Designed miniproteins, single chains, continued (5). Designs and how they scored, part 47

Each design is a single chain, and the fold is of that chain. pLDDT is the mean over its residues in the fold that is shown.

## One batch from the design tools (miniprotein)

Design m17611
Fold by ESMFold2-Fast:
Structure m17611 (fold): chain A 68 residues (1-68)
Amino acid sequence: MSAEEAAKKLAEAVRNGDSEKAYEYSIELLNAVKDKEKAKELAIRALKEELERKPSESLENALEGILE
């Protein structure tokens, strides 16, 4: 799975409230880029893009958590 695909699936799982899948895709993303900061940036981008497409409190909460 590509880093971009993992990040997109992570955002979709968060929007759907699927915490198990969100966690799995976050690990896949980290493994794909092998760099925590790059993985975080890709996740933030995907979450923001998904939020812009359709507002979601779950996505906002996840984005806040990732940003620390």
Scores: mean pLDDT 76

Design m17612
Fold by ESMFold2-Fast:
Structure m17612 (fold): chain A 75 residues (1-75)
Amino acid sequence: SVTLLTAMSIYAASGDIKAMEELFEELVREHPDDLDTIAMALAMLGRAKGLSEERVTQARELALRGDVDGALELI
């Protein structure tokens, strides 16, 4: 999970949103119970997309509660 977050950070720095989305989908598929990591990755993706901090916070809170689908609708 730390390695995936590191890769997300690198792609965020380069502006490669598509690579971040693909890594996020892989994270959710392979580690669906790692809600802390999913919430962190989702926040990184939302910020990289230029979404407001308020919207990113709402998505992160939904993901932490296990509502990953609801969080994705905000991102």
Scores: mean pLDDT 83

Design m17613
Fold by ESMFold2-Fast:
Structure m17613 (fold): chain A 75 residues (1-75)
Amino acid sequence: SIAEEIEKLAEEGSKNSEVAEKLREYMKNNSLTPGQKEHVEIILKILEKNPEAPFHESIPEIEEELRKVREERAA
């Protein structure tokens, strides 16, 4: 899954720019559900704000934004 590949990149100490390129490649090469596309787009927007930062520093913001999307859909 996308989440599993992101987790691996975080463990490797990858930068936001490296994770963003992997996500763009994944979207290009895989058929994603509308929900998966939305999640990837949210993640990419966060990563694009500071591409040279270590990805693990962006994880809390990503989790918070995805949590908001889940809460809106559960209402």
Scores: mean pLDDT 76

Design m17614
Fold by ESMFold2-Fast:
Structure m17614 (fold): chain A 61 residues (1-61)
Amino acid sequence: PRRIPSREEIQQFFDLLRESLARFRPDLSEEERTARVRAMLLGYFADDPETVALIEELFAE
């Protein structure tokens, strides 16, 4: 069955994607890399409203 990721797992995915973008796209600022990672995560989990809410919460401090 499809597993719903925890908030911590989403945070780990976010951190891994940020590190990958930092290595692949060092030309971008930290803010630009963060915005791109957010867009990718929202796109990947678009069909899961609960996961989308968790992603939005992680970016809203």
Scores: mean pLDDT 73

Design m17615
Fold by ESMFold2-Fast:
Structure m17615 (fold): chain A 65 residues (1-65)
Amino acid sequence: EYKVGEEIIINLPGYENGTEWEVINENGEIVASGQVINEQYRFILEEEGIYYIVVNNIIRAIVRV
């Protein structure tokens, strides 16, 4: 779905600035994290694999690169 090194942009309409997001790999390791800014967040994944995108302690998406 995404390529290694491609910028991934997730839109979260209605989420507050400062809402925590995390990207977790297949081993349960946090590989990226940050806060929602202007109802979106952006990140890049450097390795191929399956990743879980967690926002506000809920799995929001599963992505493959």
Scores: mean pLDDT 78

Design m17616
Fold by ESMFold2-Fast:
Structure m17616 (fold): chain A 58 residues (1-58)
Amino acid sequence: MLPSEEMLEEIEKAKPLMDEFQKFLVKGILTVLGVKEYEPEANKYLEEMKKKAEERKK
């Protein structure tokens, strides 16, 4: 079994059916795996996480 190929295909199939929270999670994973299509949205999500991490320091 080649899980990398099957895993990516299964994630892509499921992404339209996922809720908003799961969409951000899936896009983040796909960006890490090199799927350029989700890079703009993943960058926005990472920026939000960065801001929240800075708030914890207060």
Scores: mean pLDDT 62

Design m17617
Fold by ESMFold2-Fast:
Structure m17617 (fold): chain A 100 residues (1-100)
Amino acid sequence: KLTNSEAEKLAKVFDERFKLRYPFGGIALGVFLGGGGPKLIRETVVNWLGDEETADQIVKTLLSLTSSDIRKLGEEAGLPAEKIAEIVKIYEDYKKRNKL
């Protein structure tokens, strides 16, 4: 499991790298890592922003990532190798569950 500090670093790197409005990309990534599907991610962002177009852009960005992109985000956030492997596995399991 990521610590709160590690999760916050990962979220910030995600928002900065993809030029997403802080903290909404990070919120979406948190819901995703917690096992939330695209619908829950979208609903969470819409509840905070009231903007469906921004929510759709964030979900599209997240679903367009590769395992290599997730690994690079973890490296840029300064995560230990074991935790990078864990988030990559969560991402791969997520894509499999959502028929991706």
Scores: mean pLDDT 73

Design m17618
Fold by ESMFold2-Fast:
Structure m17618 (fold): chain A 64 residues (1-64)
Amino acid sequence: SMEELIKETEKAMEEVQKYVSERDLDKAIEVVEEQLEYARKAGDKAISRFFERMLESLKKIKEL
Protein backbone atom coordinates (compact mmCIF):
# COMPACT_ATOMS: atom_id res chain seq x y z
CA SER A 1 0.00 0.00 0.00
CA MET A 2 1.01 3.66 -0.35
CA GLU A 3 1.04 4.05 3.45
CA GLU A 4 3.42 1.07 3.83
CA LEU A 5 5.64 2.40 1.01
CA ILE A 6 5.89 5.79 2.79
CA LYS A 7 6.83 4.13 6.12
CA GLU A 8 9.48 1.94 4.44
CA THR A 9 10.86 5.02 2.62
CA GLU A 10 11.11 6.98 5.91
CA LYS A 11 12.87 4.04 7.62
CA ALA A 12 15.30 3.68 4.69
CA MET A 13 16.11 7.42 4.74
CA GLU A 14 16.89 7.23 8.48
CA GLU A 15 19.18 4.20 7.92
CA VAL A 16 20.97 5.88 4.98
CA GLN A 17 21.52 9.04 7.09
CA LYS A 18 22.93 6.89 9.94
CA TYR A 19 25.38 5.00 7.70
CA VAL A 20 26.47 8.18 5.87
CA SER A 21 27.15 9.84 9.27
CA GLU A 22 29.24 6.75 10.21
CA ARG A 23 31.02 7.03 6.80
CA ASP A 24 29.87 3.49 5.93
CA LEU A 25 29.01 4.13 2.28
CA ASP A 26 28.81 0.38 1.50
CA LYS A 27 25.94 -0.11 3.98
CA ALA A 28 24.26 3.12 2.84
CA ILE A 29 24.37 1.84 -0.78
CA GLU A 30 22.98 -1.56 0.34
CA VAL A 31 19.99 0.10 2.08
CA VAL A 32 19.25 2.25 -1.00
CA GLU A 33 19.49 -0.78 -3.34
CA GLU A 34 17.06 -2.79 -1.15
CA GLN A 35 14.56 0.10 -1.01
CA LEU A 36 14.86 0.66 -4.77
CA GLU A 37 13.82 -2.99 -5.32
CA TYR A 38 10.92 -2.53 -2.86
CA ALA A 39 9.72 0.65 -4.62
CA ARG A 40 10.02 -1.01 -8.06
CA LYS A 41 7.94 -4.00 -6.87
CA ALA A 42 5.35 -1.55 -5.48
CA GLY A 43 5.21 0.13 -8.92
CA ASP A 44 5.91 3.64 -7.61
CA LYS A 45 7.94 5.39 -10.34
CA ALA A 46 8.56 8.61 -8.37
CA ILE A 47 10.02 6.87 -5.29
CA SER A 48 11.97 4.45 -7.53
CA ARG A 49 13.51 7.42 -9.40
CA PHE A 50 14.34 9.12 -6.09
CA PHE A 51 16.29 6.07 -4.87
CA GLU A 52 17.96 5.59 -8.30
CA ARG A 53 19.35 9.15 -8.08
CA MET A 54 20.47 8.62 -4.47
CA LEU A 55 22.22 5.37 -5.43
CA GLU A 56 24.05 7.11 -8.31
CA SER A 57 25.17 9.92 -5.96
CA LEU A 58 26.41 7.53 -3.23
CA LYS A 59 28.37 5.44 -5.76
CA LYS A 60 30.04 8.59 -7.16
CA ILE A 61 31.00 9.75 -3.64
CA LYS A 62 32.50 6.31 -2.89
CA GLU A 63 34.72 6.56 -6.03
CA LEU A 64 36.24 9.87 -4.83
Scores: mean pLDDT 83

Design m17619
Fold by ESMFold2-Fast:
Parts: sequence; C-alpha cells; structure tokens
Structure m17619 (fold): chain A 90 residues (1-90)
Amino acid sequence: SDQEKIEALIEIGKIFIENTDKYLEFIKKFNIDEEEKKEQIESIIEQLERLKALLKSYLPSASEEQQKEIEEVLKKIEEKIAELREILEK
C-alpha cells in the first residue's frame, strides 16, 4: 500500500541522514583522498536528491502525521545536501 511505502521511505530517509552525519564526522576527523571524497559526496548528494523527489511525490497520499514526518525528513535532507555542497566548494 502507499502508506506502507511512505513508512518505508521515511525510515530510509532517516537512515540516509544518519549515515550522512557519520560520513561528515569521518571526513572532519580524517584526511582522505580529495578525489575519493568528491566522488563519495557526489554519490551521497545524488541518493539524497532522488529520495527527496520520491518523498515529495508521496506527500498527497500521506496522512497528516506522515506529512509532518516527511516534511521533517525533507528539511534535514536539504540541510545535508547544502552542507555537502559547501564542502565541494572548498
């Protein structure tokens, strides 16, 4: 059902945000190859953008509670994308 898909996507979004935070902490603490870092960041941004688009597409089918959760996840995804893009510009 769409509700089951929405719940799964919200959970996936939360996991991707958590993993992005862990990666950001990793690159702050350790010196890694610049080329490898850029490729990893670009991959993460692509995955987050795709998930963002998918979550937005389900907003009309979401319950009021699910809409709130999706909006919170979307806000965090946008914040992580902005932070990752900032690193690429340095």
Scores: mean pLDDT 87

Design m17620
Fold by ESMFold2-Fast:
Structure m17620 (fold): chain A 85 residues (1-85)
Amino acid sequence: SEKDRKEGLEIIKETEKVLKDTYDFLLEKLKTMSEEEQQKALERFSQIRGIAGQTYRYAGQGNLDLAKKLLEEMKKKVEELKKWL
């Protein structure tokens, strides 16, 4: 339906925003980190990018319940990263 399509696009937009904001935050923090700490931070961010990819996939397929669940999982991983940084 048009409503489901619109909701899927909003999930995609929110996922893109969370990913971009997290990346910008990460780049600022990387400036003060050792190479070992940078590698660990980028590994954690790679996991977040993986969840974002799945969120895009399911939102695009109209599986809104799973897309929302994945977005919430992504947000939890983002908070874990921010607390670790």
Scores: mean pLDDT 89

Design m17621
Fold by ESMFold2-Fast:
Structure m17621 (fold): chain A 90 residues (1-90)
Amino acid sequence: HLSEAEKLYEQGLELERQGDELAAQGDLESAIQKYEQARKLYEQALLLYEQAYKDGEISGEEYTRKASELLAQIAEIDKKIYELQRQLAA
């Protein structure tokens, strides 16, 4: 399940990058959709890293580091979504 977690994280990064490009072009609604998709993939990756830790595939320290990174990415996406939603409401 570790390889699946890594794959989902990479897919999430790609979707976030697409969202950033759409936001830069002024396509705020499409950017939000890409960010929401990336957020879901980061959440799924987090669950798979937790499973890898429970299965003994990774150490507690490694899991904590990966979880912290993913939670930071989710927080950043939530901020980006909020900022774009505020622009659409204005």
Scores: mean pLDDT 88

Design m17622
Fold by ESMFold2-Fast:
Structure m17622 (fold): chain A 62 residues (1-62)
Amino acid sequence: MLSKTQLEILLLTLKTMLGGERTVLEHLLANPNAPQSVIEEVERGVKELEEQVKEIEKLLEE
């Protein structure tokens, strides 16, 4: 089990990574020639990070 401080640091790290992945996804969606398979792979990464953020946030809610 992680301490509250460790969970807060992990949450900040995951939110930073999520922001970066969302930026990549937005750039891909703005390019009409972007391969659908690449878009789907980045969307998967975003969903995985969103799930991890929600899990850590739930742990911090007591």
Scores: mean pLDDT 82

Design m17623
Fold by ESMFold2-Fast:
Structure m17623 (fold): chain A 59 residues (1-59)
Amino acid sequence: MWLTPEEVIEELKKYKDDELVKVTSDSGETFIVKAGELIEKLKNGDLSSPLKFKVEKVE
């Protein structure tokens, strides 16, 4: 399910800050980041475009 930035923050809170997560934007771009780093970027408004994201644990 596609998540808003606020929903992504709530989803990421269940992971440890140093845990890697795979993030896919609604444009199809995919990247791997630490959960804590992504939370800080979203809180600071660094990703200000109206994007939806899908978050998955990296295996």
Scores: mean pLDDT 70

Design m17624
Fold by ESMFold2-Fast:
Structure m17624 (fold): chain A 78 residues (1-78)
Amino acid sequence: MQATVTKTLVLPEEVSDADLQEIIRAAAEAAMKAGAEVEISVTGNTITIKVTADTEEKAKAAAEAAEKAAKEVFEKIK
């Protein structure tokens, strides 16, 4: 059985490509470290983090870790 959790982060302003890549990298690393598969997509100022794991609890924990990592990087560049 697999569970998927999606987190959406909307940036209040446009971010440079370099900063955006740092946010994506941090989110992906956090989710992978938590033992989940991660798929990240960007549309304008919106970052969508899609996390898949073998249980809902793991998917939720990994998605929360990814969202936290992304927000921490964003606050650093804000």
Scores: mean pLDDT 79

Design m17625
Fold by ESMFold2-Fast:
Structure m17625 (fold): chain A 99 residues (1-99)
Amino acid sequence: SRAEAEAKREALLAYYKEHHPKRYAFLEERDAEVAAAVAATAALRAEIDAAIAAGDAARLQALLAEAEARKEEAIKAGENWLAFELTALIFDIEAALKR
């Protein structure tokens, strides 16, 4: 529901304000579309962070394929900010796989 999406977005923004203040400052300066794209990718971000913490290269490769597929669909749908956030996640996965 919309109320559930709004509650998740509010929780994510509160989390970023406390734990990622530079990311929160960026979101403050952008419109609702950027915030929605960040909220839509939050679950994938959490899975990526968990895989990096575990050193799980196989899971990171699977998450890379998922992020690339979602980015292609976002581009096709004209969801430019979602495609941008997915691109940032892809860069984080690729950087982790090179470590």
Scores: mean pLDDT 80

Design m17626
Fold by ESMFold2-Fast:
Structure m17626 (fold): chain A 82 residues (1-82)
Amino acid sequence: GIVELAEQLAVADPSEIPALLEQLAAASPEAAAAVEKLRNATTKEEQKEALEELGRVFREAGASEEVVERAIENIEAYLNSL
C-alpha cells in the first residue's frame, strides 16, 4: 500500500525512485495526480507544491512524519540529479 511505498522511498537509492513513483501513481488517484505534477513541474515552486501534495498523501495513508520527510527528501534529491 501507500505506507509501504513511502517507507521504501524513505530508504531508496536514487536508481529505485522512478519505479517506486510508478507504483505510487498506480496506488491511488491522489498519488497519481501528485506524481504527474512532479513529472510536469518546470519550476522549483511547482516541484515544491507536488512534493507537499505527495507528503499529504503519505500522511493521510498513515505514514509517520519521519518516513514522510525522508521519502520526500529522497524524491527531491533524485529530481535534482536529472
Scores: mean pLDDT 84

Design m17627
Fold by ESMFold2-Fast:
Structure m17627 (fold): chain A 115 residues (1-115)
Amino acid sequence: EEREKLIKEVEAIFQKTLDEVRKIYEENKDKMTEEQKKLADELLTFIEQASKELVDAVKNKSPEEVLKTLDVLATRILIELSYFSQFNPELADRIRQVVEEGLLEVRKLIEKYLE
């Protein structure tokens, strides 16, 4: 029951984060090169896959393994954003702020569940 609540809350945070990132992308896509659009699409796909992997970890793994999964996924997302920032620093910074806020909320939620 508590685990089901955690899953729903994690899914809600990731959905909100993805919706905000997609909105930023759509508002800026007309200013992007075709290469930058491909990189943005790859970043969105990566964040979507990361959210699914974390939700799967919450469903099927120990709390310790869930936090480890979150740390690995957070690191990978931030690396992808750092790479993207070399091509479009303003857009990358806006996406980074949204993603870091979402990741922090998820971490706090998981840590509270483990107490």
Scores: mean pLDDT 80

Design m17628
Fold by ESMFold2-Fast:
Structure m17628 (fold): chain A 64 residues (1-64)
Amino acid sequence: NDLALAAIQKAFEWASTLPGKETEKIAREISKILRESSDPEKIVKQIEEVMKKAKEEVEKKKKE
C-alpha cells in the first residue's frame, strides 16, 4: 500500500517536530486506523484528518 505508506511517512516526519507526548498520541491514532481499516484510501483520509487536527493544535501553541 504505497499510498498509505507515503501518508504514514509524511505524518511521522511532521509529528517528529512535535513534543514527544503529542507524537505518541498521533502514532497511537495512526496505529488504530491501520488496525481498523484495510482500505488504503480510507487510511490516507483518516491520517490526513489526524494531521489536520494536530496542525491546528500547533498553531494554537504559536499564540504569544
Scores: mean pLDDT 73

Design m17629
Fold by ESMFold2-Fast:
Structure m17629 (fold): chain A 60 residues (1-60)
Amino acid sequence: MSEKELKLLRALAERARRNGGVLSRKDIEDIAKELGISVSTAYKLAEQLVKMGLLSFAPP
């Protein structure tokens, strides 16, 4: 995993923690834009964090 991907994972985990353990699609998009990473890459990593038990996706 690259340094940018680690930074993205940390940002996603921090955002989820502040949101009570959930991330919306909008949160993922916002973080991706802030870090200059594609939304698809950010979404893929967010899904990996869900699989690790670090966060959940917000209800639609």
Scores: mean pLDDT 76

Design m17630
Fold by ESMFold2-Fast:
Structure m17630 (fold): chain A 96 residues (1-96)
Amino acid sequence: SERSRAASLVTAALILTAEGLYYMDQGKLDQAKETLRGDANILTEAARLASPEARELYSEAAKVFEEGANADTPEEMKELARKAIELVRKASEAEQ
């Protein structure tokens, strides 16, 4: 189902975000930015497959991850990543 495909994409994005947070802790900002851009792309596709209520939240999360990919400090990246993760959790709850 489209919900199952969206859920799989969300799982992939959360794993990639965990890798990005690890790179942020290591000061590897270029690698961290690549993971956040990956997250934005994955969540844009998840939004397309989601219900209307979840779609808006996934789209907002994708935009926040893109903002994180353009951040200049690990602190700003971590703040934006945490905000995006919270939006993803709200979107997943809306799919129930």
Scores: mean pLDDT 87

Design m17631
Fold by ESMFold2-Fast:
Structure m17631 (fold): chain A 62 residues (1-62)
Amino acid sequence: GEEELREEAIKKAKELAEEIKKMFESYGATAEIEQLSEDKFRVTAKLGDKEFITEIDASLFL
């Protein structure tokens, strides 16, 4: 049903967040994933004096 599609979308959002984290870590950055809500994740990466923030919403996969 629609709830199952939503759960799959949330899983895909988590997987994308983890992939982005690994990507930044491969450049020597320190990256963290924060769950802002049931459907929304934030990836924060720091490299030297630079900070990068990306937000991922599960609705992207619906």
Scores: mean pLDDT 82

Design m17632
Fold by ESMFold2-Fast:
Structure m17632 (fold): chain A 81 residues (1-81)
Amino acid sequence: SLEEKIESLKAEIERLQAELNRVKQTIDDIKNTYEKLKKEGKLTEEMKKRFDEVIQTLKDNMERLQKRIEELKAELEKLKS
């Protein structure tokens, strides 16, 4: 039914929003780890490159999740009209 499709889309949007929030938290945790290592004088050039690569991958994942959320929101609005 239309109602079942709307509820399915809402559930998927909520799931993806939760994933997006987890990715944001992971980025913050990684940044905190980076600053701790920097303060302790343990941050190597190789570690800096690895942190940059991981952060970039997570940012790419955030962009993908945001795009998918917007697509699902657009589909939801189309079903309401």
Scores: mean pLDDT 89

Design m17633
Fold by ESMFold2-Fast:
Structure m17633 (fold): chain A 64 residues (1-64)
Amino acid sequence: HMRLSTDSLVPPQPTVVTHTLTVTSEAGVTSTAIGNTSESLIEAFARAVDDLLAGRSRTVTVSN
């Protein structure tokens, strides 16, 4: 079996992408979660849901 090196360069990321998720309750209370990675988006979403369940409208931004 041959072993070949395929890891020589990691392409630079020219722009940072942000993701936005909005959650609305039956009462019409809206919370927004913003993250620049899947992990930060999930963290922001969890915080936004907690605020939503407490009846608070809030925007949560998490960056990694």
Scores: mean pLDDT 70

Design m17634
Fold by ESMFold2-Fast:
Structure m17634 (fold): chain A 68 residues (1-68)
Amino acid sequence: AAEKYQARAQVEEQYKGKPCTPELAAQYAQMLVDLGYSQPTAEAEAQKRQQAGQCAQIVADLDAYNRA
């Protein structure tokens, strides 16, 4: 319960301050590499998510990953 509440607050703050920056895409790509993706695949996925405007989702996924 608390995790979902904090993730939502984090998403709102990061989305407000970081509208799909290259740094967000790089952090997402690093998470995917840690999960077993190859670096070029991770970078392609991160760029695809960024171009789709999924900045809030990227931040939420990063927050959840860092807590796991």
Scores: mean pLDDT 68

Design m17635
Fold by ESMFold2-Fast:
Structure m17635 (fold): chain A 94 residues (1-94)
Amino acid sequence: DEDFKQEVKNKIEEALKVFKNELSPSIEKALKELITIIEESKSKTEFLKKALELSDNASDYKTALIIKTIIEDTREGKSVSTTLAKIKEILQIK
């Protein structure tokens, strides 16, 4: 589903924009890799498999949790603002 991939991409792009100064280089790299996976995947199933593999192979828990949160929120039809609020909490921003 192209709409699903576009919604995931929108959440990633907004996270990269809103948290530009708070994201570690590791998290920023992983989010950019997730965009590449979206663009190169041929199906929603392939995208989900590769995105979850990226999360499972993440070097730190925050990166893994952010990827999983973006994917799960999009699967559940949650808004960009809801996902950004969760990412803010994961990043421990006051």
Scores: mean pLDDT 84

Design m17636
Fold by ESMFold2-Fast:
Structure m17636 (fold): chain A 58 residues (1-58)
Amino acid sequence: SEIERLEKLLKVIDEVIKEYKELAKQNPSEAAYINDFIDSLKKLKEEIEKEIERLRAQ
């Protein structure tokens, strides 16, 4: 199922965000760059959530 694939991808994105938040704490000099990447992942997550809702409506 495409929905199941996207739900698994959301779980992976959440784990990656968690790991990068810890990386930002360990590397303050790169925190701005890391936080920009986290923001990009959050935007990707929102688009995937919208796609899941679209697929469920069909």
Scores: mean pLDDT 87

Design m17637
Fold by ESMFold2-Fast:
Formats: sequence, structure tokens, C-alpha cells
Structure m17637 (fold): chain A 70 residues (1-70)
Amino acid sequence: LSIQEAVDILIETAEKLLEKGKKGDVNSAKRAATYYRAAAILAQRGGDNETASRYQKLAEEAEKLAKELE
């Protein structure tokens, strides 16, 4: 897999988990944050700092959602 393909897979998984988190699944929200962070790291390694920054913010939003669900 290229870095782009790996990032795409991680983001697709994170988006599905975040959707479940928005429906009240705190564990899915926490897992979404982990996948967004992984995607941000891979995007940065691929030289796309803009995309890495965007996914890092999504990870922070997913962590905030998980805390708010408590």
C-alpha cells in the first residue's frame, strides 16, 4: 500500500467509528481518535503537513466527543 492508500483506509475506518460515537458509543469515539491520529502521522511522513494537521484536529474532536458522552 502507498501512504495515500493507507491514510484513506484509516480515515474510512475513523469516519465509521466517529459516526457510531455520535450515536452514543463512547468506545467508538475513542477508537476514531486513535485512527485519525494514525492517519495524521502517515500523512506527515508522506509530506502532506496540511492533511496531517486536519486529521490531528479531527482526532482531538473525537476525543472531546468521547469525554462529552460521559
Scores: mean pLDDT 82

Design m17638
Fold by ESMFold2-Fast:
Structure m17638 (fold): chain A 65 residues (1-65)
Amino acid sequence: SSLVEELKEAIRNRDLEKITRLSQELIDKKYPAEVFKELSELAEEVGDKLTAESFAALAEGKRLE
């Protein structure tokens, strides 16, 4: 999905505003937990632990912190 690729780019660039906006679009469009898990793993790889924890929570069906 182009939306997922744009969000991955935002995570790599640590663009918090873009991460927040695109994450909300994924939630609204009911993307599967697997996608949020992939995003959590990418955030961990780039050293953004808070973003990684937020996506891990979304993958578990919890609210974004």
Scores: mean pLDDT 82

Design m17639
Fold by ESMFold2-Fast:
Structure m17639 (fold): chain A 70 residues (1-70)
Amino acid sequence: SKGEELLERLNELMTEADELVAEGKLSEEEWREIVKLGLEARQAILDGDLERAQALIEELEAKIKEIKEK
């Protein structure tokens, strides 16, 4: 289902974020922003708001890419 695909993508992005934390590449503020986006995306999936979940996942992906480019 679309919800299952979005949840798997969210889990992959959170794993990437955990790796960036372990490498010391995330500030405390950046980590808090990532956690907030991840929780909001998960809630949107649970609510069945797949359009909002997709948008939040895309925002999370963009944030992770931005951090990697530093």
Scores: mean pLDDT 85

Design m17640
Fold by ESMFold2-Fast:
Structure m17640 (fold): chain A 87 residues (1-87)
Amino acid sequence: SSLETLRETLEKKGVPKEVIEEILEEVKKLAEETKDASTEEKLKKATEFSEKVKERLIKLGMSEEDASLIAAEVLATVLGLVFELQA
């Protein structure tokens, strides 16, 4: 699954387990909360969340390049889950 792929990416980059679990839980929560929202709101919320994840990872000592790649994967994962939950 996309969530499993994201977990593996975060683990390989040395992100602490508690941070990984928090990110994955927030991804699931965001997808569920936005499933019935407009396309514009879905994109806005997913983008804002991915940017917050990027900032958090940089503060934890990750390079801007690696944090940007993970943020892109987070964005894709949120949007993919929202699409799967949409009726």
Scores: mean pLDDT 83

Design m17641
Fold by ESMFold2-Fast:
Structure m17641 (fold): chain A 100 residues (1-100)
Amino acid sequence: SMKEELMEKALELVKKYLDVEKLSPFELGLALARALVKLGVPEEEAVELAVEWLLEKGEPEAAELLRLYYRLRQLALAGEELDPEDIERLRAEALRIEAR
């Protein structure tokens, strides 16, 4: 499948620059979405591919957080007001990652 081939290439690209064993599921999902964009996949499609991959790996919370991150990023770039509750959720996860 072209989807499976793209995900394999994205994973290899992430492994080339990052120690994947040290990444949280959210950080790995974010790195995969970025790698897919670098491989020529449009950002919206890259995010959905990374989300699907996280769900297939049994990481539904990381998949939801990845969708939330990119939704807030798109709203911020469009100059739209961000929901304080969504910002707080992302901040809590970022602080959890940084505490390692």
Scores: mean pLDDT 81

Design m17642
Fold by ESMFold2-Fast:
Structure m17642 (fold): chain A 101 residues (1-101)
Amino acid sequence: EIQFPSSLSPAAQAFLRQADPDKDGVIRLGVSKDALAYTLETAINNPDSPINKDLEMSAEELRKFLDPNGDGVVSWQAAADFLLRMLQKNPAILQKFLAAK
């Protein structure tokens, strides 16, 4: 099973777990219809996304970080680190994700 960074709140950990309904330890881009998978896919495909600006990463750097294999599969560790970095830049982002459900 997956180790989440201890700095992630229980709510953020629960949100990450909801992105993996099959509980196989990965998030599938283009298949998962949850808010986190959509956010990750948007950040990878849109270099002008506010997410990319908040993270100070290019779309290509973010793609290599989240999906180094280019297979559309993001590990829970990569997703957790992405969420932690977003929360450090904008703590309100978690509330936006929760509102999107």
Scores: mean pLDDT 62

Design m17643
Fold by ESMFold2-Fast:
Structure m17643 (fold): chain A 73 residues (1-73)
Amino acid sequence: AEEAFREGLLAYARRDYATAVEHFDRAIALSDDPELLGEAHGFKGLALEALGDHAAARASYARARALSEQLAA
């Protein structure tokens, strides 16, 4: 999970947004940690927004917010 998340961040930094989404999806699939899941969904949203998929980006941001609320409870 952590390795996939780090690879996603690296791809995002290189402006390889499609590859970043793939790595963040892998991090999400492999993790049950709400903190990492929240960050992965948040960065996935940013990558999707950069790709022009505004609807998918909004959905990812909403999931990140819901996970942040779980951490605060």
Scores: mean pLDDT 81

Design m17644
Fold by ESMFold2-Fast:
Structure m17644 (fold): chain A 77 residues (1-77)
Amino acid sequence: MEEERRKKELLEKAKELERESLMLEASGGVYLIGAAASRLAGDEELAREYERKSEEYFRKGEEKKEEAERLREEAEK
């Protein structure tokens, strides 16, 4: 019975990390849109700032996604 509980805890953590990853990817996407809009408006410096923030959020999202995948593998055994 403890195996079932451990599997559930790992899956719950994986789900939370997946949700956080999606939120980070969404934020990265918003910054990419902001960068494109800034370039169209002629604000290259703001566009570069938004691109850097986008990269940071995508990197963090990727890290959370990888951690979630490791937890899912542990849960599957």
Scores: mean pLDDT 84

Design m17645
Fold by ESMFold2-Fast:
Structure m17645 (fold): chain A 100 residues (1-100)
Amino acid sequence: SLEELIEEFRRRVEELAEFLRKNAPEELKELVDELERLLREAIRALEDGDIEEAIKLWEEAMKVFEEIAEKLSIEVRKQLAELVGRLIEIFEDIIQLLRS
């Protein structure tokens, strides 16, 4: 269901945030906080059925993510690729259901 996918997306966002808090250097904390905030705002937009706002916030979050990823070690980036790949899949599924 839509509600179950949004809840899974929220859990995956928490997993990503926790991973970054443990593995990102201290100088990236502000970018990590910004990424989490944007993803939380995207979740609220999805809950409200605001597809346009959700996509906008998601794209902004992905730009912040790229800035973080460029400053991480290769090993950390590989683990992040799997976490973010799952988030992309769930986000796309949610948008598809909202457009149905």
Scores: mean pLDDT 87

Design m17646
Fold by ESMFold2-Fast:
Structure m17646 (fold): chain A 63 residues (1-63)
Amino acid sequence: SEIIELALEAEKKLLSGKLSRKEREELYEETVEKIKTLPGSATEYVAAKLIIIGAVLDAELRE
């Protein structure tokens, strides 16, 4: 799934420790907008968003 693949790519970047808080927020917003433009099922969209949100929260908790 292109949607899931995009989410997993964003997750890797978010969890890399190389991004600032601002850059993580920008990546989250950009990825969500890209996902909205892609064809896919509602389940794929929800799963992708959950992956990205989880990654953002994990990065935030690790500072």
Scores: mean pLDDT 80

